# Designs tried in a protein design run: designed miniproteins, single chains, continued (3). Part 56

Each design is a single chain, and the fold is of that chain. pLDDT is the mean over its residues in the fold that is shown.

## One batch from the design tools (miniprotein)

Design m10050
Fold by ESMFold2-Fast:
Parts: C-alpha cells; structure tokens; sequence
Structure m10050 (fold): chain A 89 residues (1-89)
C-alpha cells in the first residue's frame, strides 16, 4: 500500500531527525494501514529505544522479527537492536 510506505518513510525521517514522538505517530499510522509491516514495527521499536523505553522496544523488535525473513535487513537490525535493549535492562 503506497500510503503505508509513505508513512514508513516519514517515520524513518523523523527518527533520523531525533523527533521520536513524531516517528512513533507515523509508524503507528503505517501499522493501522498494514499491521504486518515488519519495517514499521522495527521503526517503532527504534523510537522507543531512543526514548529509553527498552522493554517496549524489545516487544516491537520481536514483532518485527516474527514478520520478517531471517536474513532480511529488517530481521538483522531487529536482532542487533533487541540485544542492545536487553543489555540496558
């Protein structure tokens, strides 16, 4: 869905700009259109990690992993970031 992909790109842009609350808003909007978007779950996890909500970030990384291929960029990044979040607990 074109609109969901646009929202994912906006979420990624806000994450790069360190506007984490806006990144969450756009990622959640993308998920409302496509709840199976592994990329949107990954971005949501990254935003919560930056807000130091590590337990919540781990839950969203697990969701991204459940929806992605093991060797995909999303899965590799979600595994890396999940380990970093677990080290913060």
Amino acid sequence: MEEAQKLIKEAAKYLEEKKYEKAIEKAEEALSLDPNSAHAWLLLGEAYYELKEYEKAIEYYDKALSLSDKDSGVAIKAEELKKKAEEKL
Scores: mean pLDDT 86

Design m10051
Fold by ESMFold2-Fast:
Structure m10051 (fold): chain A 75 residues (1-75)
Amino acid sequence: SEKDKLEAEARKLEDEVIKLVDSQPELTPEQRELVRKALEYIRKAFEYIRKNDLSKAREYIQEAKKVIEELKKLL
């Protein structure tokens, strides 16, 4: 289902953030802020998936992807 696909995508993004953090010996304040924002958007995506608001869940997944791409530029 679409809900299952969105949940799988949110889990993949969460795993990607964890791997990026684990690959770094220390994060700068700017990198820590981007990690915080990415995880907050992922958390909100899961919240809206639970509420069956799949449109809002997609928006937060897109915002998380943007933040993760910015984080990658700083690594």
Scores: mean pLDDT 88

Design m10052
Fold by ESMFold2-Fast:
Structure m10052 (fold): chain A 77 residues (1-77)
Amino acid sequence: KAKEYLGKGVEALLAGDYETAIKHFEKALELDPNNANAWAYLGEAYKKLGDFEKAEKYYKKALELDPNNELAKKNLE
């Protein structure tokens, strides 16, 4: 379920396992591609890996879906 994968992704992100976080967020988005929070967390995971171009791309996708997404707004300002 999308919520389950989102939760596992956040747990992996907090643990510093960014590759596992990306895998879980990608699975969450496969199930629910309109989940702005999942796009924003995917951006956060790529930022932690040093892939700033992908991070910015995914934060912008989150804002396209939800202009009030707090995580994406904070990381693009």
Scores: mean pLDDT 85

Design m10053
Fold by ESMFold2-Fast:
Structure m10053 (fold): chain A 74 residues (1-74)
Amino acid sequence: MSVEELIAKLREAAAGDPELQAAVDHLIEVANSLPDEELKREFLELGLKAAQLPDREVAAAFIDMIAGLAKSIA
């Protein structure tokens, strides 16, 4: 799955949930700051897995944690 395809799927998964959308937007911003396209893809894939969690608040929290981890590596 390409970076563009992952971003599209993440935004689709967060549609209608403002808190989850904010977490997804944060992850996308951090991922886009990473110099390596493969590393961007890996963090976005992890975010998409978290977005599938049934509890939307837990999903948002995990995505924010993933974004924080990506930022610490950047």
Scores: mean pLDDT 83

Design m10054
Fold by ESMFold2-Fast:
Structure m10054 (fold): chain A 66 residues (1-66)
Amino acid sequence: SGEEEMRAAKAELEAAMAELRRLSAEGASIEEIARAIGRVLRAIGDIWDIALRSGLLELAAELLRG
């Protein structure tokens, strides 16, 4: 389901952000930080794509009609 995909995507975003914070705290190289940023950006893109294809726009339209 779209909600299950969204839950998995949110978990990946949280993991990606945690890794970025860890690498920053450890003084990782600019290349490692850049890869971690790329992972975060990909996770954000996945959340956006899932939200669009999971019918959130249709749900919003139904709620707006009352």
Scores: mean pLDDT 76

Design m10055
Fold by ESMFold2-Fast:
Structure m10055 (fold): chain A 68 residues (1-68)
Amino acid sequence: GAGAALDSLLAQFSSDPNVTVSKSGDNTLTIKVSGSPQRVIALALRLMGEYPDLSVSLSGDILTVSAA
């Protein structure tokens, strides 16, 4: 389910030195990506493709990912 996808992403990003992830409530992750704007866009596209049930929004270098 979408909640399990968020928990999986939280675990994956907690191991990535180029990413700062924080959980807000039970269904939202805030992800800050270090590096070029191309890396942020690539990550957003990847998440939308791999997790179509998640809502992904981008603002600058910050991604907000939410489960419905």
Scores: mean pLDDT 76

Design m10056
Fold by ESMFold2-Fast:
Structure m10056 (fold): chain A 61 residues (1-61)
Amino acid sequence: MSPVEEAEKALKELKELGADPETIETAEHLVEEAKKSKDEAWKEKLAAGLRSLLDAVKEAR
């Protein structure tokens, strides 16, 4: 699974859980930026960051 695919999966779950709209908009913008980027390290960090955010949202509910 690519880092961009992992980031998109985490973003979709965040939307379904009803995370803050501002957080969702920021995450959507970053995922679109990642799709255009050739920086694989940045993409991996983004995927890990969104996954950590998703875990935090699940833990808080």
Scores: mean pLDDT 79

Design m10057
Fold by ESMFold2-Fast:
Structure m10057 (fold): chain A 62 residues (1-62)
Amino acid sequence: GKKKEEIKEELVETAKKYKNASGEEARKALNELYEKYKEELESLTADEGQEIAEAAAEAYNS
């Protein structure tokens, strides 16, 4: 399994790659990663999960 930091980096990188794509394409790509790492993400605290989600959202919206 991937470490939390590796999952966060992969989500942020994916968000950046789809920054200029349609929101639907970006959402699909990010949702596929969330499902792929669901068990690992569910093992995180609520605060850690929120931190990763916010980092990905900021990367997409910046």
Scores: mean pLDDT 73

Design m10058
Fold by ESMFold2-Fast:
Structure m10058 (fold): chain A 58 residues (1-58)
Amino acid sequence: DKVFEAEVLIALGRMAAAVGDYELAIRLFEEALRLFEEAGDERGARLAREEIERVREA
């Protein structure tokens, strides 16, 4: 399930950001975004974009 896989990647990206690995966090969030877009999950895609923006602005 692409949606479930993307949700796991969001969780992993948040963990990476929490330990200061912003490069890994962005990479994980970008992969999650791709999976949400492939699944047609507009809400999930928006969440992934917001997470990327938060990390880049931090």
Scores: mean pLDDT 87

Design m10059
Fold by ESMFold2-Fast:
Structure m10059 (fold): chain A 101 residues (1-101)
Amino acid sequence: DISKLSFEEILQRLARRLTADDPSKPINPALEPKVEEKLKELGYDPSQLTGLQKRALAMALLIEEETGYKITDEEFLEILNSEDPREVLKKIFEKIKKQAP
């Protein structure tokens, strides 16, 4: 049950799916289409984002997929605009754990 995992445990589980084999790339290329689609939905130009922002958004999308929780556009914007996206992701994950049946 993924809702019983710590934030660190879910990050470790998803890290392999997030990580690119090419160190010049911020995320796994298989995730790029989903990240670009979400950025366009949020009104962002994908070319204007940092590698850290792209990794944080990709991680949020992976958490959404693994938990079945629908992350809101407001929560995605909070991730992208944060100086510490990891803390925002942690808060979202704790919320998911509280809402799990």
Scores: mean pLDDT 77

Design m10060
Fold by ESMFold2-Fast:
Structure m10060 (fold): chain A 61 residues (1-61)
Amino acid sequence: TVKYYKSGEEAAKAIKDGDYPDTIYTTGGDFYNKVLKAVQEAGKDVKIIPFPSSTVLNDYL
């Protein structure tokens, strides 16, 4: 299952809470780095895919 998060902090919190999706879509380097660190700290192998952020940016803007 694929999960979408609005921020790296939300994604990191979900991973720490034991919610380990197969794939996480990220936008921006900060988001990616926060998710990567949380996944590594949890000891899980989760695919992290940079997402073209036009939809997320339109949602934010």
Scores: mean pLDDT 64

Design m10061
Fold by ESMFold2-Fast:
Structure m10061 (fold): chain A 75 residues (1-75)
Amino acid sequence: SELVEEARRLLEEAEALLIEAAVLRLIADIYEKRGDLEKAAEARAEAEELERRARELEEEARRLAAEAGVTLDQL
């Protein structure tokens, strides 16, 4: 199903963004511990933007999965 294939692609893209966001969260924690609060805030802001984009992709994937008659967990 084209819908299932597209949903999987969107989930893979969302996963990649969440991994990048997690790395940025870790970088922000390191900057904060070093006293570089400005860089910590910048890294957190980037992580939040990536997390927001990932949520949008997951919502679209859920919509496509529902149209195909499958659950997101089956992808």
Scores: mean pLDDT 89

Design m10062
Fold by ESMFold2-Fast:
Structure m10062 (fold): chain A 60 residues (1-60)
Amino acid sequence: APFLAVATVPSPKTGPDDLALRPGERVRVLEEVSDTLVLAESLTTGERGLVPKSYLRIVE
């Protein structure tokens, strides 16, 4: 099931599939796509993209 997380560090948009995040921004994690990456949706912008798992803290 999707769960909530908060960005702990800034995530820059370095590629077209990346999700840009600011520290403190809340996301919904939709899927784990690899050992180090998740597909997430920003609750601020509604945009979806890839985020390193290490950048996020689970809240839910």
Scores: mean pLDDT 78

Design m10063
Fold by ESMFold2-Fast:
Structure m10063 (fold): chain A 86 residues (1-86)
Amino acid sequence: MISEEDVLAALGRMYASLGDKLASQGKYEEAAELYKKAAELFEKAGDYEGAAEALFKLAEALEKLGKHEEAEEVRKRAEELKKKAA
């Protein structure tokens, strides 16, 4: 049976994978948007580990864009979600 949570987590993984591809090409603005969508989808799925991982990748992309303050806030959010996954 395909649950709503399974579909949301699968979409989150797809967005994160696409974000990884764009980040590898130096397209950090596009990668950041995809990581944001991935994190939102993982949170809706209850996959806090996946959401935290996506937010850590978002923080790295933001640092590459020179958005250091935003990156630190996103990293703090990722750490809180990682605690919920434990």
Scores: mean pLDDT 86

Design m10064
Fold by ESMFold2-Fast:
Structure m10064 (fold): chain A 54 residues (1-54)
Amino acid sequence: SLSEEERKKLEEEIDLGVEHLAEAVNVTVAKLLGEDPSEYLEKLDELEEKLKAV
């Protein structure tokens, strides 16, 4: 079994990974609609930094 700390880190990674996937979809949709994806790309960068910190 995972330690309490290891489990919390895994849960954080999963939550961040789900958010990352959602923002990646938003980038794709924005591109398909000819809209500026910059805000979604910024969120992806922030989430990637958080994932690396876990």
Scores: mean pLDDT 82

Design m10065
Fold by ESMFold2-Fast:
Structure m10065 (fold): chain A 99 residues (1-99)
Amino acid sequence: SAALEAAQKLGPSFFSLPLEELRAFFRSLGLTDEEIDNFLTGNWDKVPLEKLERLLSALLEVDPRMLLAFLDNIDLSKLSPEVRELLLEYREKAEKLIP
């Protein structure tokens, strides 16, 4: 699936989890399967802002390098200003943890 292909591009350690375990992790953060698919395929505008922030916060704690790799694969010019600002905030937080 496109979601699995996107996940595999982001690195082996986090996304080497079976797809169902990865989805279970995102569901534990309150995302629906449709929102998870939108996140993994770069359609971040379709994820509610509060849920996106929760996911970014969790990735920042678990693997800030993975968060940076994820952000580097997203075309920010295609996203709404509010989503773009949130992503830039979390990029700065991740970069401070990995100088």
Scores: mean pLDDT 72

Design m10066
Fold by ESMFold2-Fast:
Structure m10066 (fold): chain A 57 residues (1-57)
Amino acid sequence: MNGKLLEEARKLVNKSNLYMRRGDYEKALEYATKAVELAPTSVVAQGTLQAAQDLLK
C-alpha cells in the first residue's frame, strides 16, 4: 500500500469519528466514504464507513 494515502485515510477516519461523536452523521459518512476511496483495502476505513451508514438508519 502507498503509505501517504494510508496517512490521509487515517486523517479522514479520525474526522469521521469526531463527527459521529458530535451526532453529525451526514458529515461522518462523507469523511468515511473519502477514507475508503483513498484506502479501499483498509479494514479500519471500511469499518468506519459501515458504522456511519448504520447510524444514518
Scores: mean pLDDT 81

Design m10067
Fold by ESMFold2-Fast:
Structure m10067 (fold): chain A 69 residues (1-69)
Amino acid sequence: SAEEYLKEGEKLFKEGRYEEAVEKYKKAIELDPNYAEAWFNLAKALAALGRNGEAARYGRKALELDPNL
């Protein structure tokens, strides 16, 4: 499920495995494109990788879906 991919991504992010976390968050978004938390966590992982332009774009998407993130 999308929630399972989000949890896998969070575990990888906690381990500092940011590229792998990005892939899991992308899978969560593929299953649920309105999953604000997955977009937000994707943005955080991309920022950790120094991919600041993508991070800003996906962070905006998360806030558009849920302004209270």
Scores: mean pLDDT 90

Design m10068
Fold by ESMFold2-Fast:
Structure m10068 (fold): chain A 67 residues (1-67)
Amino acid sequence: SEEERIRELAERAGLSLEEARKYVEAAITLLREGVPEDAIVDLLMKHGGLSRELAEEVVELARELLR
């Protein structure tokens, strides 16, 4: 489920479930708006304080949840 995937991400990332959900929802919105994945990764790192590896995982999960 979506909730299970977000919870798993939160646990690996040391984030709260609420924080992980916010980042995933933001990435989904930006993907729907046609923002390039690399730009979303940069935004998550710059404004979310995420590592590159974690920001890339957030974008990948957002892509999977778009379907």
Scores: mean pLDDT 83

Design m10069
Fold by ESMFold2-Fast:
Structure m10069 (fold): chain A 82 residues (1-82)
Amino acid sequence: SELMEEARRRAAEISRVLRETGFNADEFLRWLAEELGVDYSFIKKLFEQYKKKVGESGALANLLLLGRRAKEEGKSLEEVIK
């Protein structure tokens, strides 16, 4: 999908942001869960599913893009994933 292609292109960018902020993947997922108002366990489950397909940085980028789309459309993350 176009979203997955954008996530792959942004994988390098997300890796740079994590290095600059000092966040590891778990700290990033915890921040994202709080930012989106969802349970950490839900975000972590999605991360593990995406990681198997696109790697760690790609999974983080995909979650960030989905979260941004959810905010832009005024929808929950669960609705955007459908």
Scores: mean pLDDT 75

Design m10070
Fold by ESMFold2-Fast:
Formats: C-alpha cells, structure tokens, sequence
Structure m10070 (fold): chain A 70 residues (1-70)
C-alpha cells in the first residue's frame, strides 16, 4: 500500500515537471503495487479498499499523462 502511494506521488511530480514518460511508468508501477497489495491483504477489507482507491487514482492520472503525450 505505502509503495503504491509513493509511486503515485512520484508520478504526479514527474507530471508537473512535464516528464510524461516517467510519470506514465511510475503510474503503471503504482497500479501493479496496488494490485499486489490487494492480493496480499485479501482478508483485510480496509486495506483492500485503500489499495483499490490508490489503484483507481493511479489509473486516472495515467490516462491524463498519456493524453498529454498526444
């Protein structure tokens, strides 16, 4: 969970700096870490919910970064 949040923040900073390719890679990594967190914490509904929210956020900002490259 914490790794996914950190990757989202790093991606958002890259996005602010116009480094869209780095932002995209960081957001993809954040999604992967969020999925991993869901799998590891499947018996913890609060942790799963938090990981899903982080994953959704990462996916939304990923799409935003991809649109800026077009």
Amino acid sequence: IEEAEKLVKQGEEALKNGDYETAIELFKQAIDKAVEAIRKNINDPEAVSKAREIGKKAYEVLKEAEEKLK
Scores: mean pLDDT 78

Design m10072
Fold by ESMFold2-Fast:
Structure m10072 (fold): chain A 97 residues (1-97)
Amino acid sequence: ATPEERAVLERVALIAALAFVPVLVEEAEARREEMDAEELENYEQARELLAEAERRRAELDAEERALAERLARLARESASAAAEELAAWFEEQLAAL
């Protein structure tokens, strides 16, 4: 992959983490008392992934941050709709290269 393609992939990965991981963490947090040790480990890993993505939010421009926030809200209603919108944006970014 070219450096430009790698930059697009890195931004897509960061947007995806900011959009989808919060919903997973919130759903897991609601079930935390019911979790076994393996589920708790997965929950902790998801929280660490989200914390790292939040630290890296400043790497996104204003439009990409707005997209991540909109997709995070959409993912709570429909994860598939959010994924389709992210995929369409990704295809547009690659086509612009």
Scores: mean pLDDT 83

Design m10073
Fold by ESMFold2-Fast:
Structure m10073 (fold): chain A 103 residues (1-103)
Amino acid sequence: MKVILLMDSEENLRELRAALEAAGFEVVRSIVVESGVISHEEFKEILEEALKENAILVIDERIEVVGRGTVELVRLLDEVPKVVYRPERLDETIARIKALAAA
């Protein structure tokens, strides 16, 4: 199962990536947004890649998406399976990704 990671820090990315790879997931892309802020355009591109790769998108809860929404963004949000990453709940994040991968 393929996963794309959108994280707010390199440390959180390394921790989550190691846990996911140990669980047998393929991390096809990883993105660190150190500012914690991503544009609607950039987020749309990530969602389009997740859909193309048939990947689960894992998003750090601290990432804020800014800008104008579009009908296309709303559609992509509905179509892409997503898990919110919380640093205090790594075990819960892994369990949720496994549940989506089994569906």
Scores: mean pLDDT 79

Design m10074
Fold by ESMFold2-Fast:
Structure m10074 (fold): chain A 65 residues (1-65)
Amino acid sequence: MDEEGKKLMEKLQEAWRKLEQAIRDNAAPEVIKEKLKERVDAMKEVFKHSEEAGRLLPVVSSAPK
């Protein structure tokens, strides 16, 4: 997975974590709504990256970590 893909996945995981934290902390509906939006946006980015990756498959990373 490219660094870009990793970053997108990390964003998705963060959005999930933030949403769960907000719910657990009984945050205001506004905050929960914002976290939901971030999660949806992250999902869309991941999907877009997957489609784009199909064109460059397979790509050798400069420095896989």
Scores: mean pLDDT 70

Design m10075
Fold by ESMFold2-Fast:
Formats: C-alpha cells, structure tokens, sequence
Structure m10075 (fold): chain A 63 residues (1-63)
C-alpha cells in the first residue's frame, strides 16, 4: 500500500545518508588539519539534520 511505498523510499534515503555520514566519519578520524576537521564536522551535522527530518517523517506514518 501507500505506507509501504513511502516507508521503502524513506528507508532508501536513510541508508544513503547513513552511508555518507560513515564515510565522512572515517575521513574525520584520519584528518589532522583543523580546517578540514571543521569542514567535515559541518557536513556531518548537515547530514544528521536531514536524517532527523526523514526519521520524523517515518515516525509520522501509520504503525
């Protein structure tokens, strides 16, 4: 049904964002440059904000 289609789309988006966050976290762990660290942290925070929006949308779906 509609709920299943929407859920699958949201799960796909969520998994993609999690993958991006994990990649940036690995880059952050390897970095020693303060400017690069700050830039990576900002990108991670932006992706975490998007993830929170998608999770909120998923939670709004019927059980």
Amino acid sequence: GETRERLLRLIGEILRIIGDILDLERQLAASTDPAEIAALQAEIEALQARLAELLAEMRSLPD
Scores: mean pLDDT 85

Design m10076
Fold by ESMFold2-Fast:
Structure m10076 (fold): chain A 80 residues (1-80)
Amino acid sequence: KKAELEKKIAELEEELKELRELIEELERLLREERYDEAAPHSLSDRPERKRVVAEATLGLLKAAISFNEEQIKRLKEELK
C-alpha cells in the first residue's frame, strides 16, 4: 500500500508540474494581450470575449492545482 501511495503522489506531482506550466503560459499570453492564443476555442472573435474565456480557463486550471495539492497533502499524511 505504501508503494502504491508513493506512486500516486509522484503521478499527481507530475500532473501538478504540467498544470503549473499551463498556467504560466496562459498568464503570459494574457499579459501580452495575445487573446487569440489564450482562447483559441472561443466562439467570439471579440478580444473582450476571448479574454473572459481565457480568464475562466485560468480559474479552472488554478482550481485543478488546488485540488491536486490537497490530494498530494492527504496522501502524504497517509504515508506518515
Scores: mean pLDDT 79

Design m10077
Fold by ESMFold2-Fast:
Structure m10077 (fold): chain A 59 residues (1-59)
Amino acid sequence: MEEEVEAVRDALRLVAEGMTPEEIYRYLKEKKGYPDELAERAAETVRRLVENGAEIDLE
């Protein structure tokens, strides 16, 4: 898969773990090594899903 798709997929997993979009952005940049633009785009995508009522598990 393309890196953009992988970044969004990783961001969705982190949302399920209860991370905020800001935490997801940092994780993708620092731990996964994605470029800033990809990390921002993935974090913004999950932020929009959360605003539209996406389920988030906090544990």
Scores: mean pLDDT 72

Design m10078
Fold by ESMFold2-Fast:
Parts: structure tokens; sequence; C-alpha cells
Structure m10078 (fold): chain A 69 residues (1-69)
């Protein structure tokens, strides 16, 4: 929960790189635990990040992480 909460906070503040780092942490935690619900929440966060950021480099990083799910 913590990393996802931090990621959404960073998204609302416009800190997209920070949001990506927290989302990546949440994904690593979810995968290690086999937490399907948390993985779905991380997917939603990545989709929001793609909608809010128009930085092509950041979008490429997000798409690469989505491909791992």
Amino acid sequence: MGPLVEAFRALQEGNYEEALEYARKALEDAKSKGDTLLIEQVKGLFEELLKRSKDPELQEKVRALLAEI
C-alpha cells in the first residue's frame, strides 16, 4: 500500500519521475508476494502516468514496465 499511495501523491503533484519510482517499487513488492490485486493496482497507476505525462522518455519506461506484467 505505501508505495502506491506515494506514487498517486507524486502524480497529483506533477512529479512523474518520482511517481514512476514508487510504482516500480510497488510492482517489485507485488511480484515477490504474488499479489494479483496489487499488480492490478500498479497497472492502473501506470495507465494514469501515461495519461498525465507527455514526456516520451518517461512513457517508454512506463510501457517497458507494463510489458513485464
Scores: mean pLDDT 82

Design m10079
Fold by ESMFold2-Fast:
Structure m10079 (fold): chain A 62 residues (1-62)
Amino acid sequence: GRREEALERLKEYAKKMGEKIEKETGLKPEVEVEQLDDNTARVTIKVGDKEYVEEVDLSELP
């Protein structure tokens, strides 16, 4: 369904962001996508001493 497609797109987006960060830093990032509830997911990308966190509303994604 629409939410499942949004979550899958988010996982692909997070993976692509991780690849860009690896190229910029030379460090392998740890990428996590966690579904918090039916409408919300959290993307966490950790690289060295830096952590990038974004919460996404799956119901509002186009």
Scores: mean pLDDT 75

Design m10080
Fold by ESMFold2-Fast:
Structure m10080 (fold): chain A 88 residues (1-88)
Amino acid sequence: SEAERLAAEILALMDEVLSLTEDPALRAALEGIRDAIVTAVRERDAERLRAVVEVLRLLLETQPFSPEQRALLEEIIRLLEELARLLA
């Protein structure tokens, strides 16, 4: 399905961000976000996906990401919003 394709793409991009993240605390936060995405997709919970988007936006504002990490996270947010619309 389109939702399964988007979910797989989002998780692959999350894994790429994680591969670029060396700070243990930030890595743990991103791993928690990845787990929340997996759960929200399994439960088909559009509202939970939107909550994840808000957490990611806050991280982008507060954490020192590289330009490459920032671009990946912005793409993840875009795809999460698309996925939330499909599940609503």
Scores: mean pLDDT 89

Design m10081
Fold by ESMFold2-Fast:
Structure m10081 (fold): chain A 59 residues (1-59)
Amino acid sequence: MREAEELLRETRERLARAKTVDEKLRILGESMLRALSLMTNDMVRVVGELGLRHRELLE
């Protein structure tokens, strides 16, 4: 997924620019929350699509 690659690239750039451990931990925390958000959106999409397909197929 392009979003995952973009998140990794952005995280690496931000970590390289971070000067303190606190900044690095904040960046990692933000990236982890973003990754969880992306996974949740993927699950919502899959469930929605399966629901529509089930109605379409009648089984």
Scores: mean pLDDT 69

Design m10082
Fold by ESMFold2-Fast:
Structure m10082 (fold): chain A 73 residues (1-73)
Amino acid sequence: MEEAKKVRDIVIEALKEAGVDEKTINAIKQSLDRLIELGYTAEEIVRMLELAAELSKDPKLQEAYRRAIEKVK
């Protein structure tokens, strides 16, 4: 659980550094918080971020997700 929360915090930091808007950041944070509450592990969340990066059409979101993945693996 603590590892998953660390992944969340790294993702939020990467989104802010990439210049993603606050509304989008808050929506992503809420989604990550729900996954953690449902018992998803850090590894499972990272796999979901990999899929989100591939499926996203927003270059800032793609860059932020890739940076977060590199920091946590």
Scores: mean pLDDT 82

Design m10083
Fold by ESMFold2-Fast:
Structure m10083 (fold): chain A 85 residues (1-85)
Amino acid sequence: SKEAALKQAIETGEIAVESARTREESLAVLDGLVTLLNKVDPEIGAWAQKEIDAIRPELEALDDEAARELTRRFLEEVKRKMEAS
């Protein structure tokens, strides 16, 4: 189902962020999440892209650990949004 596919996309991101060691790897996790979300639901993917674009300057200014934590927090926000819909 679409709901199961969205859940899987988020879970894939949650697994990937635990392996991220650099800011660049954290950004790649977010880019990968958008790609997966767009395959399942282009409207949700477009929303996620806009949210990531808004925080991208902050992410690019953070160190590796802080970027990973911000990425983890963003994944939690996406998950909450999907659960509320």
Scores: mean pLDDT 82

Design m10084
Fold by ESMFold2-Fast:
Structure m10084 (fold): chain A 74 residues (1-74)
Amino acid sequence: ALEELREAARELAEALRRLGREDAAERTLREAEETVAYLEALAAAGREEEARRLAEEAARRARELARRLRELLE
């Protein structure tokens, strides 16, 4: 789940870089790592199912945004 979130963030960052938005790509990757750290802390507190669900939701949203941005590159 957390690795899926990181992968989705990398896909989004790549789409942003293709649009010439390098700063936005770097911010996306930084925000993803902050989110991962938060979710790892949540799981460590015994809320692992909530952390997994939130990670899956965040990954889905990042992939949807990457898809829309790729459509702008067409």
Scores: mean pLDDT 82

Design m10085
Fold by ESMFold2-Fast:
Structure m10085 (fold): chain A 65 residues (1-65)
Amino acid sequence: DLTREIAAGLMAMLRAVSPVVKDARLEGDTLHVVLREDSPEAERVVATARRIAEAAGFSLRVELP
């Protein structure tokens, strides 16, 4: 499924390049993003993940530690 592969790849990219991302993955039909902090950069990550979820028809779950 190309949509699932693209979404998973984008989650892996967020985990690799964003210093505020502790983890980002596709779990079933949910994009799961775990953040290291609550900052403007983290808000941009959440906004990006939300756009990906909306485009792909997935749910979004965000965790702040």
Scores: mean pLDDT 82

Design m10086
Fold by ESMFold2-Fast:
Structure m10086 (fold): chain A 100 residues (1-100)
Amino acid sequence: SLEEARAHLRAAVDLLEEFAKRAYEKGQISKETYEKILKKIDEARRLLDAGDVDGAVQAINEAINLMKEAVEKGEIDPQEAARHLSAAYIEVAAARYLAS
């Protein structure tokens, strides 16, 4: 159950990294915003490797908030963001259920 929870959080991190990379490559977000998101992704992976599930969820939520700020600034289309962020939220929800 805890190993399955960690696998779901890793999937959420991978989904967010791919979405951020795509947004950066399309010129939708600045390099500064992309680097801030990557820093939170790296932090989440480090915390998962250390066994800190709660810390990893916090870092993932911080990465999601940076993506939401980019949407609010008009940098990313809200429907595109909703699709990708929904996938990440489903993985986080599965992890929380399995870790309970």
Scores: mean pLDDT 87

